# Designed miniproteins, single chains, continued (5), part 78

Each design is a single chain, and the fold is of that chain. pLDDT is the mean over its residues in the fold that is shown.

## One batch from the design tools (miniprotein)

Design m18684
Fold by ESMFold2-Fast:
Structure m18684 (fold): chain A 91 residues (1-91)
Amino acid sequence: SEAEDALALITRHYPELAETLRANPEAVEYAVEKMKKLGLDPNDPAYVPSLVAYALEELHRRGLLTDEDIEAVAEKWGVDPERLRRAIEAA
């Protein structure tokens, strides 16, 4: 499925998110559908950061986003974790 392909793509680049996303496949499904609505290919490696951003947004909405997930993504993106958390909360 598109969600399984997207999960594999995210896990390859963000292995620290694997446990959370495998436990919460609905967050990956949300990210894929959001990307498709924006006219973006959810299987294009260039858009992996967008897939991750939308998956984190849905995890936060569901109360499933951990501080460890935020820290891992913030480190990968070279941004402050508190700044990333505020951006997710504002989405």
Scores: mean pLDDT 86

Design m18685
Fold by ESMFold2-Fast:
Structure m18685 (fold): chain A 106 residues (1-106)
Amino acid sequence: MSAEEKRVLALLEKQIEDIEEIVKDKSLSDDERVTMVELQVGSLITAMRIWLRMGLITKEQAVAVLERVRKILEELLKQTKDPKSKARIEKLIGEVDAQIAALKAE
């Protein structure tokens, strides 16, 4: 594994940790938490897709990252009480599932 590949994997790990921190933050409302998670997951998917195209991560590593994000979103869904926020999380899980399916089909 190259130094660039190690750096990129460390950046993805940090993005996952940031999402986990938001999900666990008891000071945030359901709406605030979902909004921050949507932004962070969108950013992670964009970065991951760029690094995958550059050959800095493998398809297998990308799938593993998305599967970890999906598990975090399932925990967020269990914690969320507001129906509108729940619908937003379910949509985001669907977007992550679509990304996983697309990568596995390649």
Scores: mean pLDDT 87

Design m18686
Fold by ESMFold2-Fast:
Structure m18686 (fold): chain A 99 residues (1-99)
Amino acid sequence: GPLQPGPPLPQEERDALVDRVIEAAKAGNIEEALDLIWEMVRREGDLGKEIKLALALSFLKRGDYEGAAETIASLFPEDRREAVREALLEGFKKLKEKE
C-alpha cells in the first residue's frame, strides 16, 4: 500500500527503463514515454511520485511544457533528472510540430 512501498525495481531494469523513457521522449513518442513513467511509478508504489506525475500531466494539459518536464524529471534519480528534463522538452517540441 502507499504506506508500504512495493519492492524496488531491479537496478538493471530501472536503468534500462530510464534509458527507454529518454529515447522515446527524444523521438517525440510522448505517449510511450508517459506509459513507461507510469509503469515505473506504479511498480515503486510511491504515492508522492504518483501525485507528482498527476501534477505533471496537469501542467502538460495546460501547455506548461517546462513545468511538466521539471516535475516529471523530479521522479527520477538526481543524476538522471537533467537528461530526462531535456529529453521531454525536445519531445514536447517535436509533438507540437506534428500538430
Scores: mean pLDDT 78

Design m18687
Fold by ESMFold2-Fast:
Structure m18687 (fold): chain A 70 residues (1-70)
Amino acid sequence: SDEELREQAIKKLLEEIEKRAKQEGVTLEVVTEPTVVIDRAKQTLTSTVTVYDKDTKEYRTFQVTIPYTP
């Protein structure tokens, strides 16, 4: 279902944010609701969110694209 695809995309996005925070040694706070775009022609899910970097005092956009099976 589209709901399950959205949840899968958001989970991968949040995993990438946590991984990046640990790699860079920064604290990243999710400040917007994640959005998910289902591209049926490419069979991909693209999830995007804005985070606030508490250490640099900057806003950053994170995006992941993953394949899906229809």
Scores: mean pLDDT 86

Design m18688
Fold by ESMFold2-Fast:
Structure m18688 (fold): chain A 81 residues (1-81)
Amino acid sequence: EEVKELENKSVPDVLAEIFIYVAENSVEEVKERLKKLIKNVKNPEIKAVLKAVLKAIEDGLYEQMVNLGKNLLGEEGVEAK
């Protein structure tokens, strides 16, 4: 249960997980998942974070979010292993 997992994390951990998800998935999948999480999450701090990320994506910042997720997945993601 994704909602339960996110609600048990700190705000920085939630942000890290969201940016990783953004880097690994299509914009349509990310928007759909965020809308579902926003509807079902009860923690107001996490809900605010999810809404802020969704708004940023809708405002055309998806590429910037992908870059943040790639940096979180590893500084190594840019270098050949």
Scores: mean pLDDT 72

Design m18689
Fold by ESMFold2-Fast:
Structure m18689 (fold): chain A 95 residues (1-95)
Amino acid sequence: SHMEELVRRVREAAERAIKELESDPGVSKGTLEAARRIADALVEAVERGASPETIQSLVDAGIEAVKGSNDPSADKAAEILRRLGEEAVRALEEA
């Protein structure tokens, strides 16, 4: 029950982040697909009981990968992913 609520909270945060990117016509398909993969990996890591430190490392690596593209939307995706990571870490620390 408690772990199910934690996973649900992180999944809902990930869904909100992806919807925000999907609603922006300035976000490229490539950047959106990269962000989706990072969000999915984040939810999976939480489901596997990853530590806050592991979650932060996963998000940081994902942000660096996104920023490595020459896409003008990369900075926006990086900021949204950073906020998602902060929400996930906070959810784990409050659990």
Scores: mean pLDDT 84

Design m18690
Fold by ESMFold2-Fast:
Structure m18690 (fold): chain A 69 residues (1-69)
Amino acid sequence: MKVKAVLRDLAGRGRVLFTETEEPVEVPVEYEAREVAKIVHEDDHVVLLQGPDGKLYSGPVSNLFEAEA
């Protein structure tokens, strides 16, 4: 399973910037599109997700979700 995610440094700076990356993110097998990470924060065009690995991914919702079911 491959998902596009926006990776940003949340350890040092906090939440200043989020960079959009087209690099396919390798997620654990337990992480699937239908079982997207817990939505920590959601806006009209920005979503912050937390995967089962505890890592945070943020960016435009349209860039993170592609398919349904």
Scores: mean pLDDT 40

Design m18691
Fold by ESMFold2-Fast:
Structure m18691 (fold): chain A 74 residues (1-74)
Amino acid sequence: SKLEELRRALFEEDKQKIEEDPSQLVLKAQMLNIAYEAGNVSEENYEEMKQYLIQLAEELPDPALRDKALEILS
């Protein structure tokens, strides 16, 4: 579907940016947790964004950075 194509394109763009600067994934994970703890993000949106960031982390070639991002999101 067109939505699947757009989602894939956005995911590949985010993946490329994070491969160039892996610290961005860690920052996004920390910001998401801060927003959730502050009550600025609903449980449903938090879980959806968390799963998206986990998918990005799993695509990274550096296992140490992957593990760090997953630890923050746990």
Scores: mean pLDDT 77

Design m18692
Fold by ESMFold2-Fast:
Structure m18692 (fold): chain A 55 residues (1-55)
Amino acid sequence: MKSPYTEEQLEQRMNMVLDLRGTPAGELLGVDEATARELTEARIQELEERYGPLS
């Protein structure tokens, strides 16, 4: 995907889900906050490599 709007929408949705649950992803996964963010970034990069750049 080459549309930049997808990246912003994904970030907003992730923030909403985290706020709604009241717990950071790191606590749910049993990892620290930095590691949880790295996993999220890796997932976005994987999507960019598979479907093309998001921006």
Scores: mean pLDDT 55

Design m18693
Fold by ESMFold2-Fast:
Structure m18693 (fold): chain A 61 residues (1-61)
Amino acid sequence: MSALEIAEKSGASDEQFGIISSTVSGNTGTRDDRQKLGAGLLKSRAGGSDEQGRQFGDAVG
């Protein structure tokens, strides 16, 4: 189970997901990238798996 999955189960906000993604990828510094990543993570939390979330999950675990 990835850190993103744990955060989702814990009810983490999209802000927390952005921080986690920035920490593990090192390439989400621009606001445009963070917005796109955040939208993908929100879709994943809503029950639609997103490739973006899986990529960052791999970087963590």
Scores: mean pLDDT 54

Design m18694
Fold by ESMFold2-Fast:
Structure m18694 (fold): chain A 73 residues (1-73)
Amino acid sequence: LSEEEWEEVEIALIDMIYGLGKAANKPVEAAKLLIKFLKESKSERARQHGKEVIDELIKELSPEEKAEVEKLL
C-alpha cells in the first residue's frame, strides 16, 4: 500500500470501529481503541477524522465514562 492508500485504510478502520462500537453498545471501548490507534497514526487526515469520531462517541457517554476516556487524550 502507498502512503495515500494506507491513509484511506486508516480512515475506513476508524469508521468501522465507530460503527461496531455503537452497534455493540461499547462506546467507551471504541473510544479507547480509537485513541490508542490515533497515537500510532502518521496521517494528519486520519488523526483529524478520528478526533471527530471520538468526539461523537463521547457525546453518548455518562459523565464518569467521559472522564475515563478524556484522561487518555
Scores: mean pLDDT 81

Design m18695
Fold by ESMFold2-Fast:
Structure m18695 (fold): chain A 73 residues (1-73)
Amino acid sequence: SAPEAASEEAVEVMYEALREMERGKAALADLPVEEAHALTSGPVNRAVATHAPSTDAAADAARRAVARLEAER
């Protein structure tokens, strides 16, 4: 059986969380990369916990959200 596919809503929430994290990282450019990542990863972690019912769904949402973000660049 194929891995569980994420809902379109989960992908959208993950996409917005990733965009928020990227904006946060840009705002924290003067901090070490690891510290900036830890401070800005909260929205992504919350999106996974709330909208991804399984690891497979979370992985699918992340891949599709990253694809949307890359297409925007």
Scores: mean pLDDT 64

Design m18696
Fold by ESMFold2-Fast:
Structure m18696 (fold): chain A 75 residues (1-75)
Amino acid sequence: MEELIKRLRERAEGLVEKLEEAGASPELVEEIRRLLEQAIEAFRRYLEGDESALEELKKLDERIVELGREAIEEG
């Protein structure tokens, strides 16, 4: 579990770094980073048997995609 969570965080950091390099606003990048961290934590809870975390993860994923689009379009 920990290794999987670590890999997810590394991928999230890489995505955030690419958005920063693309010229996305620091405020949008920080918001996306926060949502990614929340999604990773929800995924961890889901893996621990909390099925309700899956619905939370879906909502976070939708919001991350929306803000990610905004960040790329703004850069």
Scores: mean pLDDT 77

Design m18697
Fold by ESMFold2-Fast:
Structure m18697 (fold): chain A 92 residues (1-92)
Amino acid sequence: MQLSVEEAREAAAEARAALPTMSQAQLLSAAVMAIVAAAGNEDPEARRILLELARELAAALPPEHQAIVEAVLAKAETASAEEVYAYAVELY
């Protein structure tokens, strides 16, 4: 779960390139997993990149799915990666 800044940037670039081909379910899953990865990451810059990616992916979702991503983002402010993942699974 620890990503370097380079790995986080590569993951973000790959996700952005794939964005036009992603289903809503893939976008939601990718946004949530980016938040989980950010919560488990010790590097503040890697965390910033992953959280920015999650918000970009969420912007392509309908409002009800954006609300799920925002709830997971709020949980990630104080919770471990495992707690964020468990919380996200309860939401959908």
Scores: mean pLDDT 80

Design m18698
Fold by ESMFold2-Fast:
Structure m18698 (fold): chain A 70 residues (1-70)
Amino acid sequence: MEEEARREEAEEHRRKADEYLAKAQEYGKRAEELLAEGGSKEEIRELVFESASYTVEAILHIAKALALEK
């Protein structure tokens, strides 16, 4: 039961990582679009920050999943 709970937690972390990576890609793509259009540096920075933030969250969840899958 503890072993099953650990596997379920690992799966949940992997799902969270996928969700955060998808969000990171969305914000990154919009930042690239604005950069190409000559958009506001402030708006581009905000989108880049959001993308980076979600990427870090994804990495942390991947690390937690790997730790649980020992």
Scores: mean pLDDT 82

Design m18699
Fold by ESMFold2-Fast:
Structure m18699 (fold): chain A 72 residues (1-72)
Amino acid sequence: MTEKERLTAQEIAAALLASAAHLGYVDVETVREWVRELFGEEVAEKVQEAIENGDLKTALDIIRKAAEERLK
């Protein structure tokens, strides 16, 4: 698996978890911990805030940008 493929998989996984939290299937804290491990604490805090505000689109955009930054 290339690093780019790994980052794409992590982005998809984080996006699915954020969507599940938005729908109430998982705790927002669980998503925060996962995103923190994958992309760092600052990204995790922003994703948590977006989900708590009901803004899934912003949460997904934050995850996408974090993955792109890792490829820089």
Scores: mean pLDDT 78

Design m18700
Fold by ESMFold2-Fast:
Structure m18700 (fold): chain A 87 residues (1-87)
Amino acid sequence: DDDAREAALVAKTREAKERAKELLEQMKVDKEKSILELFRLMADAIESPGAHGIRLLLDEAVTPEDKAVVEAVREEIRKRNKEALEK
């Protein structure tokens, strides 16, 4: 069953990567709305095992500006998770 779980994780990773690439392209047209969608995707990825989506988004982010946005979202999620854990 570990093989089935690994296959499912790989499939989910591929879907997340394709969506991340799409969101990064949308950011070039409408940064404000695309950032909110990116934030939502990152929040879902953090609730799942590991910072999976953040790593994928950083890999797809080709400009320094896009990488800075992903890193800012990562820090915000980390901050919120820390606050929730301390409560």
Scores: mean pLDDT 59

Design m18701
Fold by ESMFold2-Fast:
Structure m18701 (fold): chain A 91 residues (1-91)
Amino acid sequence: MTAAEREEVLATLRADLEAIRAMPAEELLAQVERAYAENPSSKWAQLAYERTRNSRSAAEVAAAFAEVAAEGTSDPELAAALRELAAELRA
């Protein structure tokens, strides 16, 4: 992955995760329950559902998505940037 590709992926994920962070918890839970019902074998949908149900804030759900993205990438610099983003989303 090039530096430009990392920057583009990070910017896109940051925008998406900031939007999740801004959601009311009940709205986020409804969206995640729908995604899980449509694809219950998805590890992403399962993690989102569990985190949304157990979290009292959309910030924690957004941070969890950033952490899962960091675990799923083979690029160590992108993984580090995503973990930093997770910390920012919790602040």
Scores: mean pLDDT 73

Design m18702
Fold by ESMFold2-Fast:
Structure m18702 (fold): chain A 104 residues (1-104)
Amino acid sequence: MKEELEKELKKLIEIAESYKKPVEERENKKADIANRFLTLYESLKPDLSDPKVQEQLIKVLKLAKEVAKNELELLGAVSGGLKAIIDERYEDIEKAVLEGVKYA
């Protein structure tokens, strides 16, 4: 059990290192995606008291958590869903969330 756990952790570390971007490049991309998320959130904020908007937002968050592998993809996924809600394209929410993950 201990030796198997160490072997699995080593494999995960190697995978993580293979996907590691330079700090400066990754920080810039995080800032851009965070700014996009915050802009979309501010646009939706007046409608957050609407139960229909709340229901769609819960669906976006649930789906985004299911498909995102990291926080950057999570922000991208949620941003896609928020834009679909703002554009009143509720039937496109799943597609918008998946597109957000791809472009994160």
Scores: mean pLDDT 70

Design m18703
Fold by ESMFold2-Fast:
Structure m18703 (fold): chain A 66 residues (1-66)
Amino acid sequence: SLLENAKKKIEETAKKLKDAPLTEQIKAIVDVQMEQQKAMRKAGASEDELTELSRHTEKVIVELAK
């Protein structure tokens, strides 16, 4: 699904940038979220799916900030 693929891209982005400064990691993750949300909206994703992607992204960022 589009949502599942978007979640995986966010997780992969966090893993690839683990050695970068926290601010750069967060910026890259947010940029990926925005691009995925745009693609999902264009493909007809529901607002609930977009909200779930935002919640997942927030959880990933919170985990990095520990």
Scores: mean pLDDT 84

Design m18704
Fold by ESMFold2-Fast:
Order: structure tokens, then C-alpha cells, then sequence
Structure m18704 (fold): chain A 64 residues (1-64)
């Protein structure tokens, strides 16, 4: 989980939203409590992270 979170943060710094969304979705799948916190944080800053939020939701659905 921590490894995926670190990879997501690195991807965000590099502007790679798709890679960041993929790793964030994996974090949410493996740790639902942390996932809920991340989802809420993205929704609070929707002006900046709206696109990332939608990508994360899409990737999370693919994981089932």
C-alpha cells in the first residue's frame, strides 16, 4: 500500500494523471479506509483534482 501511494505521489508530481489514478485505485482497493480518505480529499479540491478523481473512479471499477 505505502509503495503504491509513493508511486501515485511521484506520478502526480510529474503530471502523469493516468499513472497516479492507477496507483491510487490500487491503494483504495487494498485499503478501503485510506481510500475513502483519499477520495474525500480529491472531492474537496475538485477544481484542481476533478480529472484525477474521475480517472481514479474508472480504474477502481475495473478492479471490481
Amino acid sequence: VVDYLNKALKALKEGNLEEAAEYLAKVMYLDPELGEFILRSLELNREKYGELLELVKERLEELK
Scores: mean pLDDT 77

Design m18705
Fold by ESMFold2-Fast:
Structure m18705 (fold): chain A 106 residues (1-106)
Amino acid sequence: VEEEIEKAKEYLKKFKEAVENGDYRTAINYLAELVDEVFRAYEAGAPREELIEILKEAQKIMEEHGFTHAARYLKKAIEALEAGDLETARHYVSLALIELKIFVDM
């Protein structure tokens, strides 16, 4: 549990740094790793509130850098996770990653 949370926080930091450096391809990869570790921590019984805070920070970084559609999908994933709906959360995370990839390929 603590290991997955620490990895999620590490990937959040790397995601932020990649976004700030304009390395959006690397940022997408770190976001994918971040959300994967969040879901592993959730399944391992981690405090949901701590996982939600990590995802809210990622959403804020996306909003501050103009990734409006991806941030909107991540917000829906956060709402699903708050409701305990892991399947819906995974779905919206997938959509957020697709939106970021489309933006990078433009």
Scores: mean pLDDT 84

Design m18706
Fold by ESMFold2-Fast:
Formats: structure tokens, sequence, C-alpha cells
Structure m18706 (fold): chain A 104 residues (1-104)
């Protein structure tokens, strides 16, 4: 699991450098899910890089990125970043609104 998470993070960084934000977001989402399932801790630097890519994906209309942003900011809060709690709540609310507008 740890080696696979590192591989996904590396591939996501390479996709982001090429401007493929959609692919980078998908790879980071897979890395986040695998890390959570395996009980692996992501570093602050990894969380911050994931946040940058997912914020760009959300701006481009990816509502699923809003849920992952809430999760990433919650993880930053758990690492001692008290300011991240408000960001986690803001992205959770944005996700709730985005999914309601799409659910007819």
Amino acid sequence: AEEEVKKLVKEAKEAAKKGDIEKAAQLYQKALNLAEEAGLRLSREELEEMIKVLEEAAKKGDASALLDLSRLYQLLYELGDKSAEKKAQEYQEKARKAFRERGG
C-alpha cells in the first residue's frame, strides 16, 4: 500500500506538471483513498500539493473534488493546522450545494 501510494503521488505530480489537472486529481483521489484504507499518514507537503490540484479541478467544475478538499483540510487540521477546520467545513458545504443543484 505505501509503495502504491507513493507511485500514485508521483504520477499525479507528473500529470499536474503537464497541465492535466483532471488526471492529476483522479490520481491524488486514488492515493488519498488508498492511504486512508491502509491507515497511512500523508505528510503536510503531500496534503498541500493535493489541495492545490483539487482546488483547480473544483474550479473547472469537478464537484467530487469538493468532498476530497473537505477531507484533505480535515487531515491538515488533525496534523495541527487549526485554520484548516474552517476550510474543511466550507468545502463540505460547497459539495452539499453542488450535489443538490445536480440532483433533480
Scores: mean pLDDT 81

Design m18707
Fold by ESMFold2-Fast:
Parts: C-alpha cells; sequence; structure tokens
Structure m18707 (fold): chain A 84 residues (1-84)
C-alpha cells in the first residue's frame, strides 16, 4: 500500500487527476480500472490515487511533512482530509 501511494503521489505531482493516476497505476500492473471503480474506491489503485490527491491538496494548504506522514501511516484514521 505505501509503495503504491508513493507512485500515486508522483503521478498527482505530474498534474494527473486521481482518476488518471489510478488508471496509470492499474495499467502498469497489467489491468484496467474503470471510473466507477475509482469513484467507489473498489481497488487499491483507486484508494491510493484518492489518498495521494488529498495529501497533495493538504500540502498545498500548508500541512507539514510530519502531518502528511501520519496520515500515510494511519490510512484508517478518520479525518476531514484523508479517507478512513
Amino acid sequence: MEKILEEALKLIDEGKSALEAAQELAKKRGREVTSEEVRNLKTPEARAAMAAAKVRAARATGWDDETIQYFIEHPGATGLYVPP
């Protein structure tokens, strides 16, 4: 999960949307992902892409790296900025 999140963060940094990042991650793993799967967080690629997009949005609003790392390590934590 952590490695896939780092790959998703790189794709979001390159200007890709969460949907595009999820599709690229799935394609690199020899599969395709639909927009419905991304919307419903049905795949690990979709969850990683959505988490990466939220982390980048939070960083852009002034979150420090320690706070971002906490949410990466605790993806099940309920928060306004990261899905449970």
Scores: mean pLDDT 66

Design m18708
Fold by ESMFold2-Fast:
Structure m18708 (fold): chain A 89 residues (1-89)
Amino acid sequence: MEIELPEQTVSVPAEPGQIVSIRFIWEYDGRRYELELILEVPAPNSSQSGSIERRYLGLNAILSMSYNASYDGESQTLTATASGILRLS
């Protein structure tokens, strides 16, 4: 079974070169699924994208997260958007 988890957007005040941690949390069927994104804040008007995978419950569940993070120099804000796919065996 494959479940699409809703897209989440988090904005944090930051400076270029700062290391920040952003936590994304989803709940499905009474269970909490969490991934922490740790990244170096990019230069103004640049973005970083990637994917992270986490295994839960002895390989019975896999959370795959795709993210995009961009820094706005005018607001001095890092905005990260993430979507998840939860695969259940």
Scores: mean pLDDT 82

Design m18709
Fold by ESMFold2-Fast:
Structure m18709 (fold): chain A 66 residues (1-66)
Amino acid sequence: DEEGLEKAVKELEELGAKEGARIARKAYEEGNTSAASAAAQAGLYKARLGDPEEATRAAREAVEAA
């Protein structure tokens, strides 16, 4: 769901996790929709807890695990 991913990426950027947002978007652009979704979800969870650096790490780990 491209619209869902764009909303998640925007929220990540608004919460200060700009690099996490870039990681999720790049995975989607490379055709890895499962990695993009996992990165966005993991990143958002941490970003909503107030930790944009941990959000970026979680997004990166999710892409590597996918």
Scores: mean pLDDT 82

Design m18710
Fold by ESMFold2-Fast:
Structure m18710 (fold): chain A 86 residues (1-86)
Amino acid sequence: SMEEKLEEIRRILGEISRLLGEAAELLRQRNAPQEVVDAFLARVREIERRIEASKSLSPDEQLEELRRALEEARRLLEEVRELVAA
């Protein structure tokens, strides 16, 4: 249903925000170099731009784009975790 799709959209958006926030917090706690922070922020802005662009799509197409953005956010958090564990 439309309501279920809108709920899923909200859920995925919340999960993306949480993952990106966790990655940013890890970089901050470990005093990451500015060049690393800048590269991270550039990737976050790209994800945010794609999410914003997806709002003009159908709910099904928006869900597809958001699932891709979610996978990118998960990969980004994993990369940050590996970087700060070194």
Scores: mean pLDDT 88

Design m18711
Fold by ESMFold2-Fast:
Order: structure tokens, then sequence, then C-alpha cells
Structure m18711 (fold): chain A 70 residues (1-70)
């Protein structure tokens, strides 16, 4: 399944880490929901007030979720 994931944040390092974690989880499991869980864990480790918006696209369907570190 072709899945594309991007992440964006005021904290560029946090966004990059969340995107990489999500992509890795999806690649290893084939499950986009596992990508969301991996991104959420990275944002939670970023501390209170950390905010990342993750956009996942799979075969023409797009889902956007904003994760906050609290």
Amino acid sequence: MKVEITAESEDKELADKAEEAARKAVKETGDPRKGGQAAKEVVQEGGKGAKVTVTGTADGFTYTTTYVGE
C-alpha cells in the first residue's frame, strides 16, 4: 500500500523526528494507525506544549491529526 506521511511544527527537529518515526512504523507494520501512535509518542517526549501536525495520505485518502505534548 502506498502511504505518504508528513509532519510540521514550530519545532522543526520535533517535526522531523515525528515524521521519521511515523514513516518507519508504517513501513514495518503496513498500518497507518501505527504511524500515528509513533508520532504521538515522539510529541509526548517533546514535553508540555510541544505541537506537531501529522498528515497521512494513502491511495488518495488524506487524514490530518494534531498531536500536543499534554
Scores: mean pLDDT 74

Design m18712
Fold by ESMFold2-Fast:
Structure m18712 (fold): chain A 80 residues (1-80)
Amino acid sequence: SSLYEKVKKELEKYGISDRIDSVISTIDSIIKQGVRDETLIKTGILGSIGPAVIEGKLSYEEAIELSTKIAKEIVEELEK
Protein backbone atom coordinates (compact mmCIF):
# COMPACT_ATOMS: atom_id res chain seq x y z
CA SER A 1 0.00 0.00 0.00
CA SER A 2 1.21 3.55 -0.77
CA LEU A 3 0.41 4.53 2.85
CA TYR A 4 2.75 1.82 4.22
CA GLU A 5 5.54 2.85 1.81
CA LYS A 6 5.22 6.52 2.92
CA VAL A 7 5.31 5.48 6.60
CA LYS A 8 8.37 3.23 6.06
CA LYS A 9 10.25 6.05 4.28
CA GLU A 10 9.47 8.55 7.07
CA LEU A 11 10.65 6.15 9.79
CA GLU A 12 13.84 5.38 7.80
CA LYS A 13 14.46 9.14 7.37
CA TYR A 14 14.40 9.54 11.19
CA GLY A 15 16.67 6.50 11.70
CA ILE A 16 13.99 4.46 13.48
CA SER A 17 13.40 1.68 10.91
CA ASP A 18 13.36 -0.75 13.88
CA ARG A 19 9.89 0.72 14.70
CA ILE A 20 8.41 -0.02 11.22
CA ASP A 21 6.75 -3.34 12.21
CA SER A 22 5.26 -1.82 15.39
CA VAL A 23 3.90 1.25 13.53
CA ILE A 24 2.42 -0.84 10.70
CA SER A 25 0.82 -3.21 13.25
CA THR A 26 -0.72 -0.17 14.98
CA ILE A 27 -2.04 1.19 11.63
CA ASP A 28 -3.54 -2.23 10.78
CA SER A 29 -5.29 -2.33 14.20
CA ILE A 30 -6.64 1.23 13.71
CA ILE A 31 -8.06 0.31 10.28
CA LYS A 32 -9.49 -3.03 11.51
CA GLN A 33 -11.21 -1.41 14.52
CA GLY A 34 -12.60 1.48 12.40
CA VAL A 35 -10.99 4.18 14.53
CA ARG A 36 -11.65 7.55 12.79
CA ASP A 37 -10.73 10.04 15.53
CA GLU A 38 -7.46 11.76 14.54
CA THR A 39 -6.41 12.37 18.18
CA LEU A 40 -6.83 8.68 19.08
CA ILE A 41 -4.97 7.64 15.89
CA LYS A 42 -2.14 10.07 16.74
CA THR A 43 -1.97 8.71 20.32
CA GLY A 44 -1.69 5.14 18.99
CA ILE A 45 1.10 6.07 16.53
CA LEU A 46 2.94 8.04 19.25
CA GLY A 47 2.81 4.92 21.47
CA SER A 48 4.36 2.78 18.69
CA ILE A 49 7.31 5.24 18.27
CA GLY A 50 7.64 6.04 22.02
CA PRO A 51 10.56 3.58 22.54
CA ALA A 52 12.62 5.59 20.00
CA VAL A 53 12.16 8.73 22.18
CA ILE A 54 13.22 6.81 25.33
CA GLU A 55 16.30 5.48 23.45
CA GLY A 56 17.22 9.06 22.39
CA LYS A 57 16.75 8.38 18.64
CA LEU A 58 13.92 10.97 18.42
CA SER A 59 13.28 14.19 20.32
CA TYR A 60 9.88 14.75 21.97
CA GLU A 61 9.06 17.40 19.32
CA GLU A 62 10.04 15.11 16.40
CA ALA A 63 7.84 12.32 17.83
CA ILE A 64 4.83 14.68 18.06
CA GLU A 65 5.43 15.98 14.49
CA LEU A 66 5.90 12.48 13.04
CA SER A 67 2.86 10.98 14.84
CA THR A 68 0.73 13.97 13.71
CA LYS A 69 1.86 13.57 10.08
CA ILE A 70 1.22 9.80 10.05
CA ALA A 71 -2.21 10.25 11.73
CA LYS A 72 -3.24 12.75 9.02
CA GLU A 73 -2.11 10.33 6.28
CA ILE A 74 -4.18 7.53 7.89
CA VAL A 75 -7.29 9.77 8.16
CA GLU A 76 -6.87 10.80 4.49
CA GLU A 77 -6.61 7.12 3.43
CA LEU A 78 -9.72 6.15 5.49
CA GLU A 79 -11.79 9.00 3.92
CA LYS A 80 -11.11 7.80 0.33
Scores: mean pLDDT 84

Design m18713
Fold by ESMFold2-Fast:
Structure m18713 (fold): chain A 92 residues (1-92)
Amino acid sequence: SDAERERQRLRELLISATKNRELILKGGSEEELKKTSKYVYVEILDRSLVRADPRLLEEAIREAEEIGKELGGSKVEVEETPHWVIIRILLE
């Protein structure tokens, strides 16, 4: 199903972001960081829950901005899909 395909895509983004975060925390080289993914953090929210309480998205964005400062990421991006709201921090 489209929802299962989307879920798999989001899972892969989370795995990539987790690996990048671990590399940054371990003092990984700039070359290694560039090879893995442009994201250092990914959070995924259920869109129906965000529609019920928009404060969930506001709080998640604030938390992402704090995490981004600690991990050396500078830009928070928000993407809305039919089922999910995806919050990402870019490694810049």
Scores: mean pLDDT 77

Design m18714
Fold by ESMFold2-Fast:
Structure m18714 (fold): chain A 83 residues (1-83)
Amino acid sequence: SEKLKNAVVQNAEALGGPETAKKVGALYDHAVSLGLSDKDAVRAGSLFANGATAEQIEKYLVKSLGVDREKAEAVAKKVAELK
């Protein structure tokens, strides 16, 4: 959802400025491309903007959101690339 992406990107800009917003937008797009729901992609982006590590985001996606481990690992790889 473009509305959900815009909201998480705007919140990221408020937390860490334009570079953080750009990174969160890229992470959201990557998560959606892997087949994550818009809501799960927002959660990944929000955790990133608040300073969560790749390992913390992977754990949250698998344990709290029920995301497939392989997809969660791919999101975590993108988090590490963006940091």
Scores: mean pLDDT 88

Design m18715
Fold by ESMFold2-Fast:
Structure m18715 (fold): chain A 98 residues (1-98)
Amino acid sequence: SMDAKLAEQLRELHAKLLAGAPVDEVVEEIIKRIPGVRGYVLALEVKLREEVEKRGLLDASEEEVLEYFKDKKITEEFLEKMTNQEVSVEELEEVLKR
């Protein structure tokens, strides 16, 4: 099953993050192992989590976090598109490059 393989890959990647692997290496591994929109969405979530932690925004409001990342095209509208599975690989790649 593709879902069983995906779950195993996600467990391995999560274990690497918990062991202190660099987030950029994990992001590249996600994109390499999980093709298409799914892989890019997961990579972006990992990247955003690191940026939130690095900037001390873990206890900040959702509104404050969104305002901070506005310059990277990570808007409320973009997050709604991700939730609704309406984002393309090209849009996700553009956001990840910034």
Scores: mean pLDDT 68

Design m18716
Fold by ESMFold2-Fast:
Structure m18716 (fold): chain A 118 residues (1-118)
Amino acid sequence: ASLEGKTVVIGDDNEKRRKALRDAFESAGATVIEAKNGRELVEALVAHADQVAHVILDIDLPGMTGLEALREAIARHPALRDVPVTVISDKLTDEEIEEALALGVDAVFSLDGRGYQP
């Protein structure tokens, strides 16, 4: 598969969505590291910084936002700034989109089907 030997980190507090994403990436040959909150996301990103090929994150994580976790991880290991990041969230504000883009996030997806607030 095209993801064989690639490590993907998934930060999402929704167990069913996180499992579905894990199963999809693992079926494509990736090694998946799961994080259910911002602290676990920081720890996973820093521990695997030299191996992480892609990050999938939800902004709405317990304890800290996914963007706050990404910012902290990049501060602790600057090489993470160059890793592709995809944001998946149930709802996104314009401010969250702007913060994600400022951090170099590559793609942003909303799952609620609603438009973003101006």
Scores: mean pLDDT 79

Design m18717
Fold by ESMFold2-Fast:
Structure m18717 (fold): chain A 100 residues (1-100)
Amino acid sequence: LEEQRERLRALLEKTGNEKLLKAYDEFIKNPTPENAVRLFKLLLETKNEELLDAFIEYLVASRDKEIIDAVKKYLSLDSSNQEVLERLEKAIKEAGLEDL
């Protein structure tokens, strides 16, 4: 989990996007569904595949079922996010977390 957190942080710092960094810091400090969805929405807006993959890796490594479910639910609200939803579901299955 620390490795995934550090990787995500490093990628976020490379963007120079202060809004993303602030949302990330708030999520790490207070890991709630609301903060996870807020960060994820901003990540989706970047259309940066590497950032999205790093966040998915962090979610899976966290094993936080409540946060993972909230992110999945958010992705399901818009069909334009279908590829990202499938990517998350694949990562969950590969990690043996298919019960989430």
Scores: mean pLDDT 79

